# Designed miniproteins, single chains, continued (2): the designs that were tried, part 70

Each design is a single chain, and the fold is of that chain. pLDDT is the mean over its residues in the fold that is shown.

## One batch from the design tools (miniprotein)

Design m6422
Fold by ESMFold2-Fast:
Structure m6422 (fold): chain A 100 residues (1-100)
Amino acid sequence: SMEEVEEEIEELEKEAEEAETIEEFIELVERILELLKKTTDQKSINRLMLILVDAMIRVLSDEDLTKILKETARFLKENPNATPAELTELILETLKKIAA
């Protein structure tokens, strides 16, 4: 339900502030992706994307952040109609490669 998604976003915002490692950030991004698949509400989508971007800036090194941003730019150039969920999936896969 929309109420359940809103409650999960509020909990996720609190958990996102505590993520310190790339492994914890990967878990956070997986939860963001699942919520993005459950909602079409633009306000909720924007809140989830804000959690993603804020955590990226806080958790990632400058080198890893640069790698993610370059892959994101390449993906969006090749896929101009990509959804937030598809973009988040690309970011998740890139993070898993960095963590490996």
Scores: mean pLDDT 88

Design m6423
Fold by ESMFold2-Fast:
Structure m6423 (fold): chain A 89 residues (1-89)
Amino acid sequence: DLEAQAAALAERILAGDAEGLVREAEREAREALARAEEARAEADRLDPAAGRGAVALLRALARVAEALGRREAAEALRRVAALVEEMLA
């Protein structure tokens, strides 16, 4: 269910929590999450490298969102990163 939760958070970001440049970052974050989920489906477990990459990307994007004044988007991206980290645990 963590995958569904991560996808739902990404969709919430897309739905209006992020605007402009942060919306581009949302797509990148979603792609990273999809890659991690696909890796798990193929290997019956999450690929730690892919998952850690997704977390790093999401955190970097959250910092960019904060720098752009998109506080809500930054918070949403951090929550998605936390979910991916939980999946890796």
Scores: mean pLDDT 64

Design m6424
Fold by ESMFold2-Fast:
Structure m6424 (fold): chain A 70 residues (1-70)
Amino acid sequence: DVPESLKEEITKRYLEPLTEAIRAGDYQKVEELKKEMKEELIKAGVSETSADAFVQSLLMDAEMKAFDAA
């Protein structure tokens, strides 16, 4: 599982950049940010499965915010 403090830190750093990239239609940037988050989580000792699940969850939150604010 991903520690709550790490989830909060990653969310704080990546949610807004992800949301902006989605609004801009910059899906290359979205993929880069997803890769960066996954790498940071794995380096912090999070399993690949847990890292993928958290990144997907944050991406869904960013998509909801991006489309609601269009």
Scores: mean pLDDT 82

Design m6425
Fold by ESMFold2-Fast:
Structure m6425 (fold): chain A 68 residues (1-68)
Amino acid sequence: MRLVAYYTGSSREEAERQARLLAETGGLEGFEVYEVESLEEALKKAREAQEKDGAVGAVIYEGLTGAG
């Protein structure tokens, strides 16, 4: 099973680091990372990945203290 991560509001490099950590911690065979325009789109795409392909869907969003 692979991790499919959708990100918005962060850099690709940061998203790839977070996705790799999640995949390794979850015992998954690998990860894929895709940039989206909004948090709503990220949530929708992650859900679709889980429903259609049996993948683990994840959202990476910049919601940290002081982020803008």
Scores: mean pLDDT 73

Design m6426
Fold by ESMFold2-Fast:
Structure m6426 (fold): chain A 59 residues (1-59)
Amino acid sequence: GDARAEEIGRRLAELYAADPALVEALLRKYSPHADEILAAIRAGDLLRAGRLALEDREA
């Protein structure tokens, strides 16, 4: 649900703030939506970032 997506987005944003290069590398390696997730994190759209990450996990 939305609460789960927001929590995932928040965790991704925290990791990105700590090590942006590592998060970019991991997303590009494992996620077909890497660029969209990174754009959402940079824009502060945590719900969008989390939803895209969940879609990649469920595919």
Scores: mean pLDDT 81

Design m6427
Fold by ESMFold2-Fast:
Structure m6427 (fold): chain A 87 residues (1-87)
Amino acid sequence: EEEKLELFRKGVGYMQEAAKLILEYASEEEKKKAFEVMEEGTKRLEAAETLEEKARILAEIARRLAEVVPVAKEAAEEAARLFEEAA
């Protein structure tokens, strides 16, 4: 389903924006929390076989990033919404 791939691609774009904001503006403690979220999420992504599973996992990662890094909240929440729609 091409529409799901487009939503997934847009979600990835917002995740990249969130990553830029984290690297440029987040505190050291917020970066540590973001790293923990990404480390846990990466292990789950390695087990995922379908686009829907990957989108669901990425949505969870994005939601957690929005909670732990305020400067990236808007970008991460938008990424989560798009991944949830793609799932």
Scores: mean pLDDT 84

Design m6428
Fold by ESMFold2-Fast:
Structure m6428 (fold): chain A 103 residues (1-103)
Amino acid sequence: SLEKIEAELRKIEENLRKIEQSLKDFQTNLDNIMKKLQEIVDKLKPLIDKRNALRDAREEAEFAEQEAYYQKLMAKDPSKAVFYQKILDERRAELEARRAAAA
């Protein structure tokens, strides 16, 4: 009968709406996961940046100590000034190369 066909169509439509709602819920959950992942990335980035800045500051302090040490050696023996300057130049180049590789 017409009434039976209409009842079956209504059941199919209701089932399709339930599937559509489940897909929308799944997409919402996926979007929420992606948002949480972005929040973790946003929190991690400034900590990495701070760690890198502190490491760079330590390396610069260590270089400054080495520079001061070799400058004293250059003052005591000017004939070796070119040799000590080469050591400092090589150390500076190593620091710059490491920072370039990390960028």
Scores: mean pLDDT 88

Design m6429
Fold by ESMFold2-Fast:
Parts: C-alpha cells; structure tokens; sequence
Structure m6429 (fold): chain A 94 residues (1-94)
C-alpha cells in the first residue's frame, strides 16, 4: 500500500467513523512517508480524531481503536518528524 492509498483509507475512516483498520493505515502511511509534509499530514489526521474524542463525538468502540492507534503510531510519528527535521531544512510552508 502506498502513502496515498493509506491516507485515502484514513480519510475514509474519519468520514465513516469506522476506525477498525486505522492503526494499520496510519502505520503504513508513516512507513511510506518520503517528506516532512507527508508525516505532518498523518499527524493532522490523528489530531482531528483527538479533537473528536475530546468533544465527545466518538463512541467507546472508536475510543478503544484510537487509544491503540496512538500507543503504536505517536512514537513512529515523533521518530519520523525528528529524522526529517534533523536531516533537511524546513520548507517555508509546511
């Protein structure tokens, strides 16, 4: 699965509320990211889910899937961001 395919699946999960595959899609997106912008895209999508959780828009089932996702994916996002920030100049726009 490409980065683009994984992002499309994550966006579908956000639209439908079906988070059952979200951890695998997010992991695939991070592993296939080639730019800082692509890593930021994944982090932004996770941020939208955190906002939905915080305002009570997620079911208990969705919260459970999100907790699993965050535990597995947040360290990978941090590692990928640190790699891009240390190795390449930041673009003037994200």
Amino acid sequence: MSFEEAIEKMLEALKTGDLSGLTEYAKTAIENSKTLQQVIEVDTLLGMLLIKRGVGMLSEEQIKELDKLLEEIQPLIKEALERFLNGKPLPSEL
Scores: mean pLDDT 76

Design m6430
Fold by ESMFold2-Fast:
Structure m6430 (fold): chain A 94 residues (1-94)
Amino acid sequence: SAEEEQARAQRERAVADAELLIEEARRRFPDNEEVQALIDEFRARVAEALTLPPVEALRRLQEAIGEFARRLEEIVGREETLAILSRVGRRAHA
């Protein structure tokens, strides 16, 4: 269906965004053990989401990305988190 096709495309986009978030966070905070632990947990959540049907996978990926951003803000602060999100947004559209 058109809904499933759209969900698959959005899921692929969400996975790409998740991978860019992991890369950027790892690059910016290579010595921060809390950030590294958060990245490992986020990677596990992304992997679990991808075992689900496309619509459910997309919801779980969006939830995981939101939770990652929220918890990252608690560890490194709002300004650093927004800088990561801004760079990921630019790379996703470049």
Scores: mean pLDDT 84

Design m6431
Fold by ESMFold2-Fast:
Structure m6431 (fold): chain A 105 residues (1-105)
Amino acid sequence: VPDLPTSPAAQRAAYAASVAMASALEGNIDLAYDFLKIAYENALRALAEDPTAVPVLNGVAQAAYIVSKAAEKAGKKDIANEMKSIRDELLAQATAAGGTPPTLP
């Protein structure tokens, strides 16, 4: 697959986002929040190291959306709103880097 970043930050972001999504699906919103923050920080680092790291930002934005929906269902509205802000920020940065926004559900 073309344009996949191979930096350690990109790999850390992808794995942290996967853990955040799994934790959100299990109803562990606090753990999902912690891992998504790790994914967010590593996604920004990946973009700083490689401006073509758009797929990493898109992946973390999708994870933020999933965590946001799980947080809303759990009644944790502050976490849900923060996750929506992270999603929107990452999608804006991906677009600014010349990426096509993902088709999110």
Scores: mean pLDDT 79

Design m6432
Fold by ESMFold2-Fast:
Structure m6432 (fold): chain A 89 residues (1-89)
Amino acid sequence: MEELEKLLEELKKELENTPDETVRKWLEYAILEVEKAKKEGADPEVARKLYEELPEAIAYLKEHKDDPEVREEAERLRKLTEEALEKEK
């Protein structure tokens, strides 16, 4: 899926250039979800939706990174990322 491949590259580049811990936690989870979708062969419509919605979600997150709700969700996503990575070992 060309869209997911491109999205994954863009997310990894964004993570490399992002020093904010809250935004990094969200990006790491997003990368994991996109990689999982690529590996499992997600529906093309789901792939397109991810490609369209994730960049907008990241932009929103950067604007609202100091919001307590956004920070709390980032911690939840970090735990999900850690759990998923442990399962791959």
Scores: mean pLDDT 73

Design m6433
Fold by ESMFold2-Fast:
Structure m6433 (fold): chain A 77 residues (1-77)
Amino acid sequence: SDARLDALVARLKAQDPAAVQARILAWIRSLPSTSSASKDQFIAALEKNPLSTMSEGEIRALVAVLLQEGLPESIFD
């Protein structure tokens, strides 16, 4: 059951997607240079397909990957 992921996606969708994206990008940019490949990949992905243009499935996939990379759930609050 992906109930936690469902709740986070719903929380994101209830907010201004530009504001959530700005918080995600700020977190990615705060990562150390040793994670530069992951930083560049996530920044490029969000710039190519912003949260405001994503389908629910795309948002779910992105959130799952970012949480696995250590994104704090508080970013969705």
Scores: mean pLDDT 76

Design m6434
Fold by ESMFold2-Fast:
Structure m6434 (fold): chain A 62 residues (1-62)
Amino acid sequence: MKEKVKITKENIKDYVTDRGLPRKIIIKDGKEVVDGSDVDKATEFLEKNLGEEVEIETRSIG
């Protein structure tokens, strides 16, 4: 299920993890743009898009 969120400096860490927590896929304009488990790419994308609305898809732990 997809959740709409506004990106803030405080919530970036909620979507970026490599520690077996539910994986978060970041979606903008209906396209998957970055996987939250790719910490460096996800952090860079989110910091560049502060204040923008994105969709977050939570995927089960593999």
Scores: mean pLDDT 74

Design m6435
Fold by ESMFold2-Fast:
Structure m6435 (fold): chain A 89 residues (1-89)
Amino acid sequence: VKTEEKEVPAEVRGDVVVATVSIKIDNDNATVEVKAESELGAKGELVQIARTLGTVIAKFVFSKEDSEKLKEAMKKRPVTVKATITITD
């Protein structure tokens, strides 16, 4: 092989951001809160990416037929749903 390869640990090769997404549903309105922490000191922009992904996932899941019953249940009793999203470079 004519290309140079770097020998680095997997932890150094990619940055891992652990984001905790809290989704609160009240009267069909979903509020998304994101807390992100990087083990390699990633940029704050990754928090926005995690927030966007969390919102898309919540909307996708809650728009499915299997989730309609869950939506109706949450509408009667506001519930906070927590989801952890790991983002790798």
Scores: mean pLDDT 56

Design m6436
Fold by ESMFold2-Fast:
Structure m6436 (fold): chain A 67 residues (1-67)
Amino acid sequence: SAAAREEAVKRVALVLAEAQDRGESLSLGQLVRRTGLSRATVTRALRELEALGAVERHPDGTYRLRE
């Protein structure tokens, strides 16, 4: 549902923001563990955040929030 999709995006963004405060970039596996969401759900949320320009993917496969 749209509500579940929005909740997943918010949770992924929150976890990335908390990691950024600690100077960390997170892998897909770390995001799955820290959010408690399925790998498929986290992957879809990351694609949406990347499409919005809110998240960047680094060459090492980790993710961070922009700005």
Scores: mean pLDDT 85

Design m6437
Fold by ESMFold2-Fast:
Structure m6437 (fold): chain A 95 residues (1-95)
Amino acid sequence: SPLDELFARLTPSQRAAVERILARIEELEKVRDKLSPLGQKELDAARQAVEDLIRAGVEEKASQLQINVWILVAEGEVFAAERILKLDEERRKAA
């Protein structure tokens, strides 16, 4: 798969970072129906950032520095989705 091809090109620390990102996306997908439209959009952005990382690493043969930048982007998007989920949970408690 493209993901396996990406992993073959990553350092152990980069692979661990991507595996954590994927696990966090999987946890958010389990509660997608509980996310606001904004939260769903941010989760979609996180998934797109992972696809962009795969394209950069596999198709574009990007440098290690560029791969680190795309990992950081994906981490930022998944963090934003998680923060929006917490805000959505707080809003539900207030209703």
Scores: mean pLDDT 85

Design m6438
Fold by ESMFold2-Fast:
Structure m6438 (fold): chain A 86 residues (1-86)
Amino acid sequence: SPFDEELERVLRSMEGRELPQEVIDLVRSFLESHREVLADMSEEEQEAFLEELREELRKMGVPETDVELAVGEVRWLIEEVRKRLE
């Protein structure tokens, strides 16, 4: 599926940038839990989803630079999945 291909790309990108495994695992779980709705989210729902991800990463003590990097990768995934389903 487009989601599975983009998910594996995002996870490999985060690994290549040496993000901690706990961050990669959280991002995987967060995306998988929203798999069916990501492409159909409104702009407001996407921003709420990304803010929830930021808060979960901050709870883990992740530096803000790494939080924004992970959020940027997830934002790109949502856009690419949307394009591939159009």
Scores: mean pLDDT 82

Design m6439
Fold by ESMFold2-Fast:
Structure m6439 (fold): chain A 80 residues (1-80)
Amino acid sequence: SSSLRRRLEEEADRLLREAEKLVKELDDEANSLTSKGIDLINKGDIDGATDYFGRAAELLAEAERYRRETRRRVEELLRE
């Protein structure tokens, strides 16, 4: 029981660390895409900028989905 609980807590910690890393990578990529979109606006390419902003928004939405899924998985792992 205590050994199983420890293994589940270690797995939960692993999932949280992996999610934090992935979320950071998605946030960093979204910021890069946003900067590229701003550069395109400065060049008069509003349509191209809109595409980059849309891609950035999708990455942020993916990060939120990963946070929700990780929380759900952690809650399931830590159930008795």
Scores: mean pLDDT 86

Design m6440
Fold by ESMFold2-Fast:
Structure m6440 (fold): chain A 100 residues (1-100)
Amino acid sequence: MSAIEKMIEMAREMAEKYTLEEAIELAKSKNPEDVAKGAAAIAGYALKDGDFDGYFAEARRLGLAQAAAAVLQLKIALDPDVYTDEEIAALEAEIREIAA
């Protein structure tokens, strides 16, 4: 399975398993496995609703760095031409600032 296919499958499964509220609480956890599950679920909701920009902005507002990264990575995986390399670098820098 490619990294992209695994990302899509995990996002879909976690969004089916957890409510958005539960996903946000997991993403706030100190447990790396729970953070990964919450981030994948939030990316899955972005995919389901077709609203990557809205979910990225909300993850950023809530300080959920891994969730913001998961949403961004899934958006790029589905449309590789959506951002320039410079725009991707700028968005990744914003995610690093959230993680601080």
Scores: mean pLDDT 85

Design m6441
Fold by ESMFold2-Fast:
Formats: sequence, C-alpha cells, structure tokens
Structure m6441 (fold): chain A 61 residues (1-61)
Amino acid sequence: EEKKKIEEALELAKKHIEYMKDRDPSLKEEYQKIRKEATEFFDKYPLPKEEQLKLKEEIEK
C-alpha cells in the first residue's frame, strides 16, 4: 500500500515537470504549493536515494 502511494507521488512529480515546461504564470503559486506538499510526502515515505535525487533534479532544473 505504501509503495502504491509512492508511485502516485511519482506520477504527481512527473505532472509537475510537464507543467514547468509550459510555465503558466497563473499556476506558479499553486504549482509551488503542490510541489512542496509532494516533497513532504516523499520525506515521510522515503524513496531510494537514486530516485529522490533524480526527481529533485528534474523538478528543480
């Protein structure tokens, strides 16, 4: 069950990356809020370091 939640969080992160490509200014505030919640979720359900770093790089860059 926890793995399923982690997978869902990964899908959310992917969607965030897609939105960042378009960079809709009107969504910037909501986007940052959701991104923050997603990172907190990853903190409670720790992913392997490799996947965490990979996601952070893709989201932040």
Scores: mean pLDDT 63

Design m6442
Fold by ESMFold2-Fast:
Structure m6442 (fold): chain A 70 residues (1-70)
Amino acid sequence: DGARLAAGLREAARVVEPHDPEAARLFLQAADAAEAGDTAEAARLLSKGINALPSDELRLQAQQAIERTM
């Protein structure tokens, strides 16, 4: 469900924004792609956002935020 994925991505963006605004921007773009039904673009932007995060702790927090909304 693109709407649930988008909600999770927006929550992940909120969690990481104070630490990495670039990753937050990528998660918001992924959320927009997910709502538009562009699953491939959403996955690409999600991967970029996760890889932009500076620590494993932030990557885990972002992944948990997405999982909580699924």
Scores: mean pLDDT 83

Design m6443
Fold by ESMFold2-Fast:
Structure m6443 (fold): chain A 78 residues (1-78)
Amino acid sequence: MEEKELKAKEALIEYAKKRDLKGMIKKLSEYLEIPESELLAMLEQMRKRGISEEQFFDFIVKVSENPEELAKLAEELR
């Protein structure tokens, strides 16, 4: 479990640095076990609130570095 989480976090940070939105959404979907369509809908809602893709990448990096924030995100998406 923890090793899988570490690999997922490393991949998410790598995709964020590369600004690869598709790769990041795919890895988030695998890690959180949430469909890509649900994550894309959430991202669209964030864009409507004025959150840019760059801010989204920064958010994912921050959440990946903080396990408590990842747990909160998973709860929010239920």
Scores: mean pLDDT 72

Design m6444
Fold by ESMFold2-Fast:
Structure m6444 (fold): chain A 57 residues (1-57)
Amino acid sequence: MSLEEKVELAVKVAELLNEDPTLTLRDIAEKLGVSQATVSNALKEAAKYSGAEVPKL
């Protein structure tokens, strides 16, 4: 995935958690149609480049 795709994925994760904070990494991955590893990696990469703290799942 490109850096932009990882940032977009991280934003979608944040939006889902804002709507339902009880969602697990598994639930988010299923809703976005990606693997749990992809979600985790996208959040780590977004945090590295955005300068913002992202939720740890």
Scores: mean pLDDT 70

Design m6445
Fold by ESMFold2-Fast:
Structure m6445 (fold): chain A 85 residues (1-85)
Amino acid sequence: GPRTYLVEIQGFWGTGRAIVRLRAESLDVGGVGEITEILSSTPGVRVSVGDRVEFLEQLTENTYLGKVYSESGELKDIVILKILS
């Protein structure tokens, strides 16, 4: 079943960072997670609870390039995802 991960999100279009809980089946490229909680955020970050995160490319062991979509499917940002736990 889906697991919950602690993830730092840094956007390319937004200027801020967020630390979120992401629920996903796995951290595989092509997979999608859901933001279930925002633990912290800075001004300018383009993420909300209910947003979906698609994993596009694995950059390092714990870092991914991704896309953030709203719950309705609107593309909100291109992001760097850092898996914290």
Scores: mean pLDDT 87

Design m6446
Fold by ESMFold2-Fast:
Structure m6446 (fold): chain A 110 residues (1-110)
Amino acid sequence: MEESRRAAIGSGAAIEAVGSVENAGIFAKQGDKKGVSTEEIKEKINEETERAVEALKTAGKNWENAPKIAEEVAKTAEENAKEASPESAVYLNEMAKRIKEVREEIEKEK
C-alpha cells in the first residue's frame, strides 16, 4: 500500500483546513472594522467551518498527522476569537468546538 500517496492527499486537505480557519479569522476582524453585519460575519464563519470540517475528515482518512493539525487549527480559531469583537468571537469559538469534535471522531475511527 502506498502510504506516500495517502499522505499527499491528507496533507493537502490539512492545508485547506488551515486556510479556511485563517480566512474566517481575517473576515471576522476585517468585517468588524468595515461595519459588516453580524449575520453576514456569522454566515461566512459557518461556511469556512464547514469547509474546515470536511477537509479535516478527508485528512483523517489519509494521514496520521490529521488529529494534530485539527488540534492546531482549533487553537488558531480560539486565538482569532480572542482578537475579534465579542459578537464574532461567539462564532469563532463555535468553529473551534466543531473542529475539536472532528478531531475526537478521527481518533475514534482508529
Scores: mean pLDDT 83

Design m6447
Fold by ESMFold2-Fast:
Structure m6447 (fold): chain A 100 residues (1-100)
Amino acid sequence: SELDKVLEEAIKKIQEALENGDIDKVFEVLREALQKIFEMVRKGEVSIDEALEAIDRFAEKVKELAEKSNLTPEQKERVLELIDELRDIAKETLEQMKKA
């Protein structure tokens, strides 16, 4: 699916950014992937329930990659915290779209 392609591309870019210690790039890619998911939901290409499930899978995969990376403990903590924050914001956004 197009959703799976967006997530696979984002995961690859995040893995490369983590290998380079480029935390800002990790956050950029996370935001871009979420924006693409929201656009697909707005266009009716992906259901809200499919997007919610995909965001949970995506967040867990990125957390796994961050934990296995060569980042410092402080960088890992920051990345994990921001992934959880972005997940919460994304879920809230999708719930608002469901009510509209």
Scores: mean pLDDT 85

Design m6448
Fold by ESMFold2-Fast:
Structure m6448 (fold): chain A 84 residues (1-84)
Amino acid sequence: MTPEELVEKAKEYADNGDFDKAIEYAREALRKAMELPDKEKQIEVLEKIIDVLNYAIEKTTDPEKRLEFASLLVAAATMLAAEK
C-alpha cells in the first residue's frame, strides 16, 4: 500500500470507531512517508497524516487512545518541521 492509501485506511477505521487499527495504519503511513525520496511528496503525506491524527483525536473519547494518537501527531509534526 502507498502512504496515501494507508492514511485513507486510518481515516476509514477512525470513522468506524476502530481506533486500534487507525493507529496501526497511521504508524505504517508515517514509516513509509519517511522512506519517500521526493521531499515535496513526503511533506504532502506528512500533512495528511497530521490531519487524520487530529481527526482521530477528536473522534475518540478513550484517554489512552487519544494519548497514542497525540504521541504520533508530535512525531509527525516534528518530522514535517525538519523537512522545511
Scores: mean pLDDT 83

Design m6449
Fold by ESMFold2-Fast:
Structure m6449 (fold): chain A 100 residues (1-100)
Amino acid sequence: SASTIEALNTYVMILLDEFAELARENGEEELAERFRRELKTVSEQATKTTSLAEAQAIIDRAEAVVEEGIRRARERGLEELAETMERSLRNFRAQADAIA
C-alpha cells in the first residue's frame, strides 16, 4: 500500500540520518557525509517509489551503504563505533520488518 511504502521510505531516511549523526558524534566527518549523500539520493528516489519491491530495493541499498561504513570503521580501529552501528542496524532491520 502507499502508506506502507511511505513508512518504509521514512524508516530508511531515519536510518541514514541516525548513522550520519553517529559518525559525526565520533568525529568521522567523511563517513557522516557519505551517509548524508545517500540520504539525499534515497529522498529523491522515495518520491518516485510506487511499489513495495522498489521500496525494499531502496532499503537494501541503504543497508549496504551502512554495512560498508561499519566495515570501514572497523578497518580503521574504530571498534566501539562499528559495534554501536551494528546494534543500530539490527534494531532498524527489526523495525523495517515490522512495517513490511
Scores: mean pLDDT 81

Design m6450
Fold by ESMFold2-Fast:
Structure m6450 (fold): chain A 74 residues (1-74)
Amino acid sequence: STETQLLIGVRKISVDGMLFVAERMYEKGLLSPEELARLQALVNQFYANINDEVKVRELELEIKRLMRAIEARI
């Protein structure tokens, strides 16, 4: 539906924005290569599962939790 496509679009913007911030943090030496690789892997899984509403929601939450954990230690 149109509503479903809009929700997917908003989730993509959110996930892409978090990856953008993480890549900038990595450039500043605030993330390890392993932490960046884990986040990139989660974002890849998000896009691989984009049509699975349940899996997409779970992956978005996991990405947010990982970003919060990284922010909490710096």
Scores: mean pLDDT 85

Design m6451
Fold by ESMFold2-Fast:
Structure m6451 (fold): chain A 87 residues (1-87)
Amino acid sequence: SEVEELEERARELERRAVSLLSAANINRAGADFSRELAERSSPELSEVYLKHAEIDERTAEENQRRADELEEEARRLREEARELRAR
């Protein structure tokens, strides 16, 4: 049915959002690790670790943004399914 198809699509988007949030958490942990290494490194090597932390932070922000978009799309699909059930 159309309702079942919308609910299944919403579940798939929700699963993808969870995966992206997990990836964002891993990237943030990577950024934290790079900052710790920077604190005890030479000035030259510290710059490299800080650059790695910046990249990980940006990647985490992008993964979070994408997860938010998928969650919003899933909410929309669930609302459509509710409207169809109200027929």
Scores: mean pLDDT 90

Design m6452
Fold by ESMFold2-Fast:
Structure m6452 (fold): chain A 83 residues (1-83)
Amino acid sequence: MAEHERAVRLLLERSTRAQELVKKGEEAYKKGDLKKAIELYQQAGKLLADAREELRHQPGLAESAQEELEEVQKKLEEVKKEL
C-alpha cells in the first residue's frame, strides 16, 4: 500500500510538471514560436516517458502515464506538420 501511494504521488508530480510544460508550449505555439513549442512538448513527453518507466512495476499507473504521453505526442506531431 505505501509503495502504491508513493507511485501515485510520483505520477501526479510528473503529470503536473508535464502539464505546465504543455501549457507553455501551447502559449509558444499561439505566438508562432513553433521551435519553442516543439522543445516544450518534447520536455513534457520526456517527463512522462521517464514516469512510465519508473512506474513499470505498478499496473495501471504506467498506463496512465502512457496515455498522457500519447496526448503530448499528438500535440507535438500537430506542431511539426506546420514546419
Scores: mean pLDDT 83

Design m6453
Fold by ESMFold2-Fast:
Structure m6453 (fold): chain A 109 residues (1-109)
Amino acid sequence: MELFKKKLYEEYKKYDKDKTGKIGGEDDPETQEFIERLFLGADSNGDGKISFEEFLKFVESISGVEFSEEEKKELEKLFKAADKDGDGVLDFAEFKELILGLLREEEKK
């Protein structure tokens, strides 16, 4: 999990033109474009929703490692916390809130 958050923040910093490392708000065009790009990459079937399997593949891709069963359980807890409707998938709004939360945690370090 820590490696994923670190790698996600490193990717965001490469995207940040001002090199400040500051996470923009929901209306920040660069932050929005970054998250939209991540969402489109994770949404393998183009249905506008991310399943846990798609989210796991996304996280492993960003981290550069395969997750252990214990790490998958921690990721599932994070996914379920982001899934406000309890429908087993993340829409763009839920995904955006999750990613912004993780980026802001790394910004504070």
Scores: mean pLDDT 74

Design m6454
Fold by ESMFold2-Fast:
Structure m6454 (fold): chain A 62 residues (1-62)
Amino acid sequence: SDEEIYNTLTPFQRAAIDLAEGKISLGEVFEKFPDAKVTPEQVKEIAKKVMEGIEVIKKTLS
């Protein structure tokens, strides 16, 4: 189910999750998405909210 949920996310949201899990650097996110028009702080906040949303879905699907 984790992989299915991950596949419903936008490429940017997936990159934000990978950043939150330490799989990529913040610089790599901006290299992939130079047009994102967001600050480093906003990327971290988006990653946090996406991760929290996934945890809620996982808990519901148990």
Scores: mean pLDDT 71

Design m6455
Fold by ESMFold2-Fast:
Structure m6455 (fold): chain A 69 residues (1-69)
Amino acid sequence: HMSEEELEREVRRALADMYLGLAKVAEKQGKFDEAIELYEKAISLYREAGDEDGVKEAENFLEEVKKKR
């Protein structure tokens, strides 16, 4: 059975994954400033979830989109 803390971490990770996906869509549409904001939200949520791999992945995408600006 998942604890409330485990559920909160999973919810934050799921939200981070959602923002990461939205950021990729915005980047594909050429909306680079919107993509940057969405990647930063994903990074924050991955950090709150304790997902260091998610943080690193989202930071790499953020760095790449900033180069297109």
Scores: mean pLDDT 85

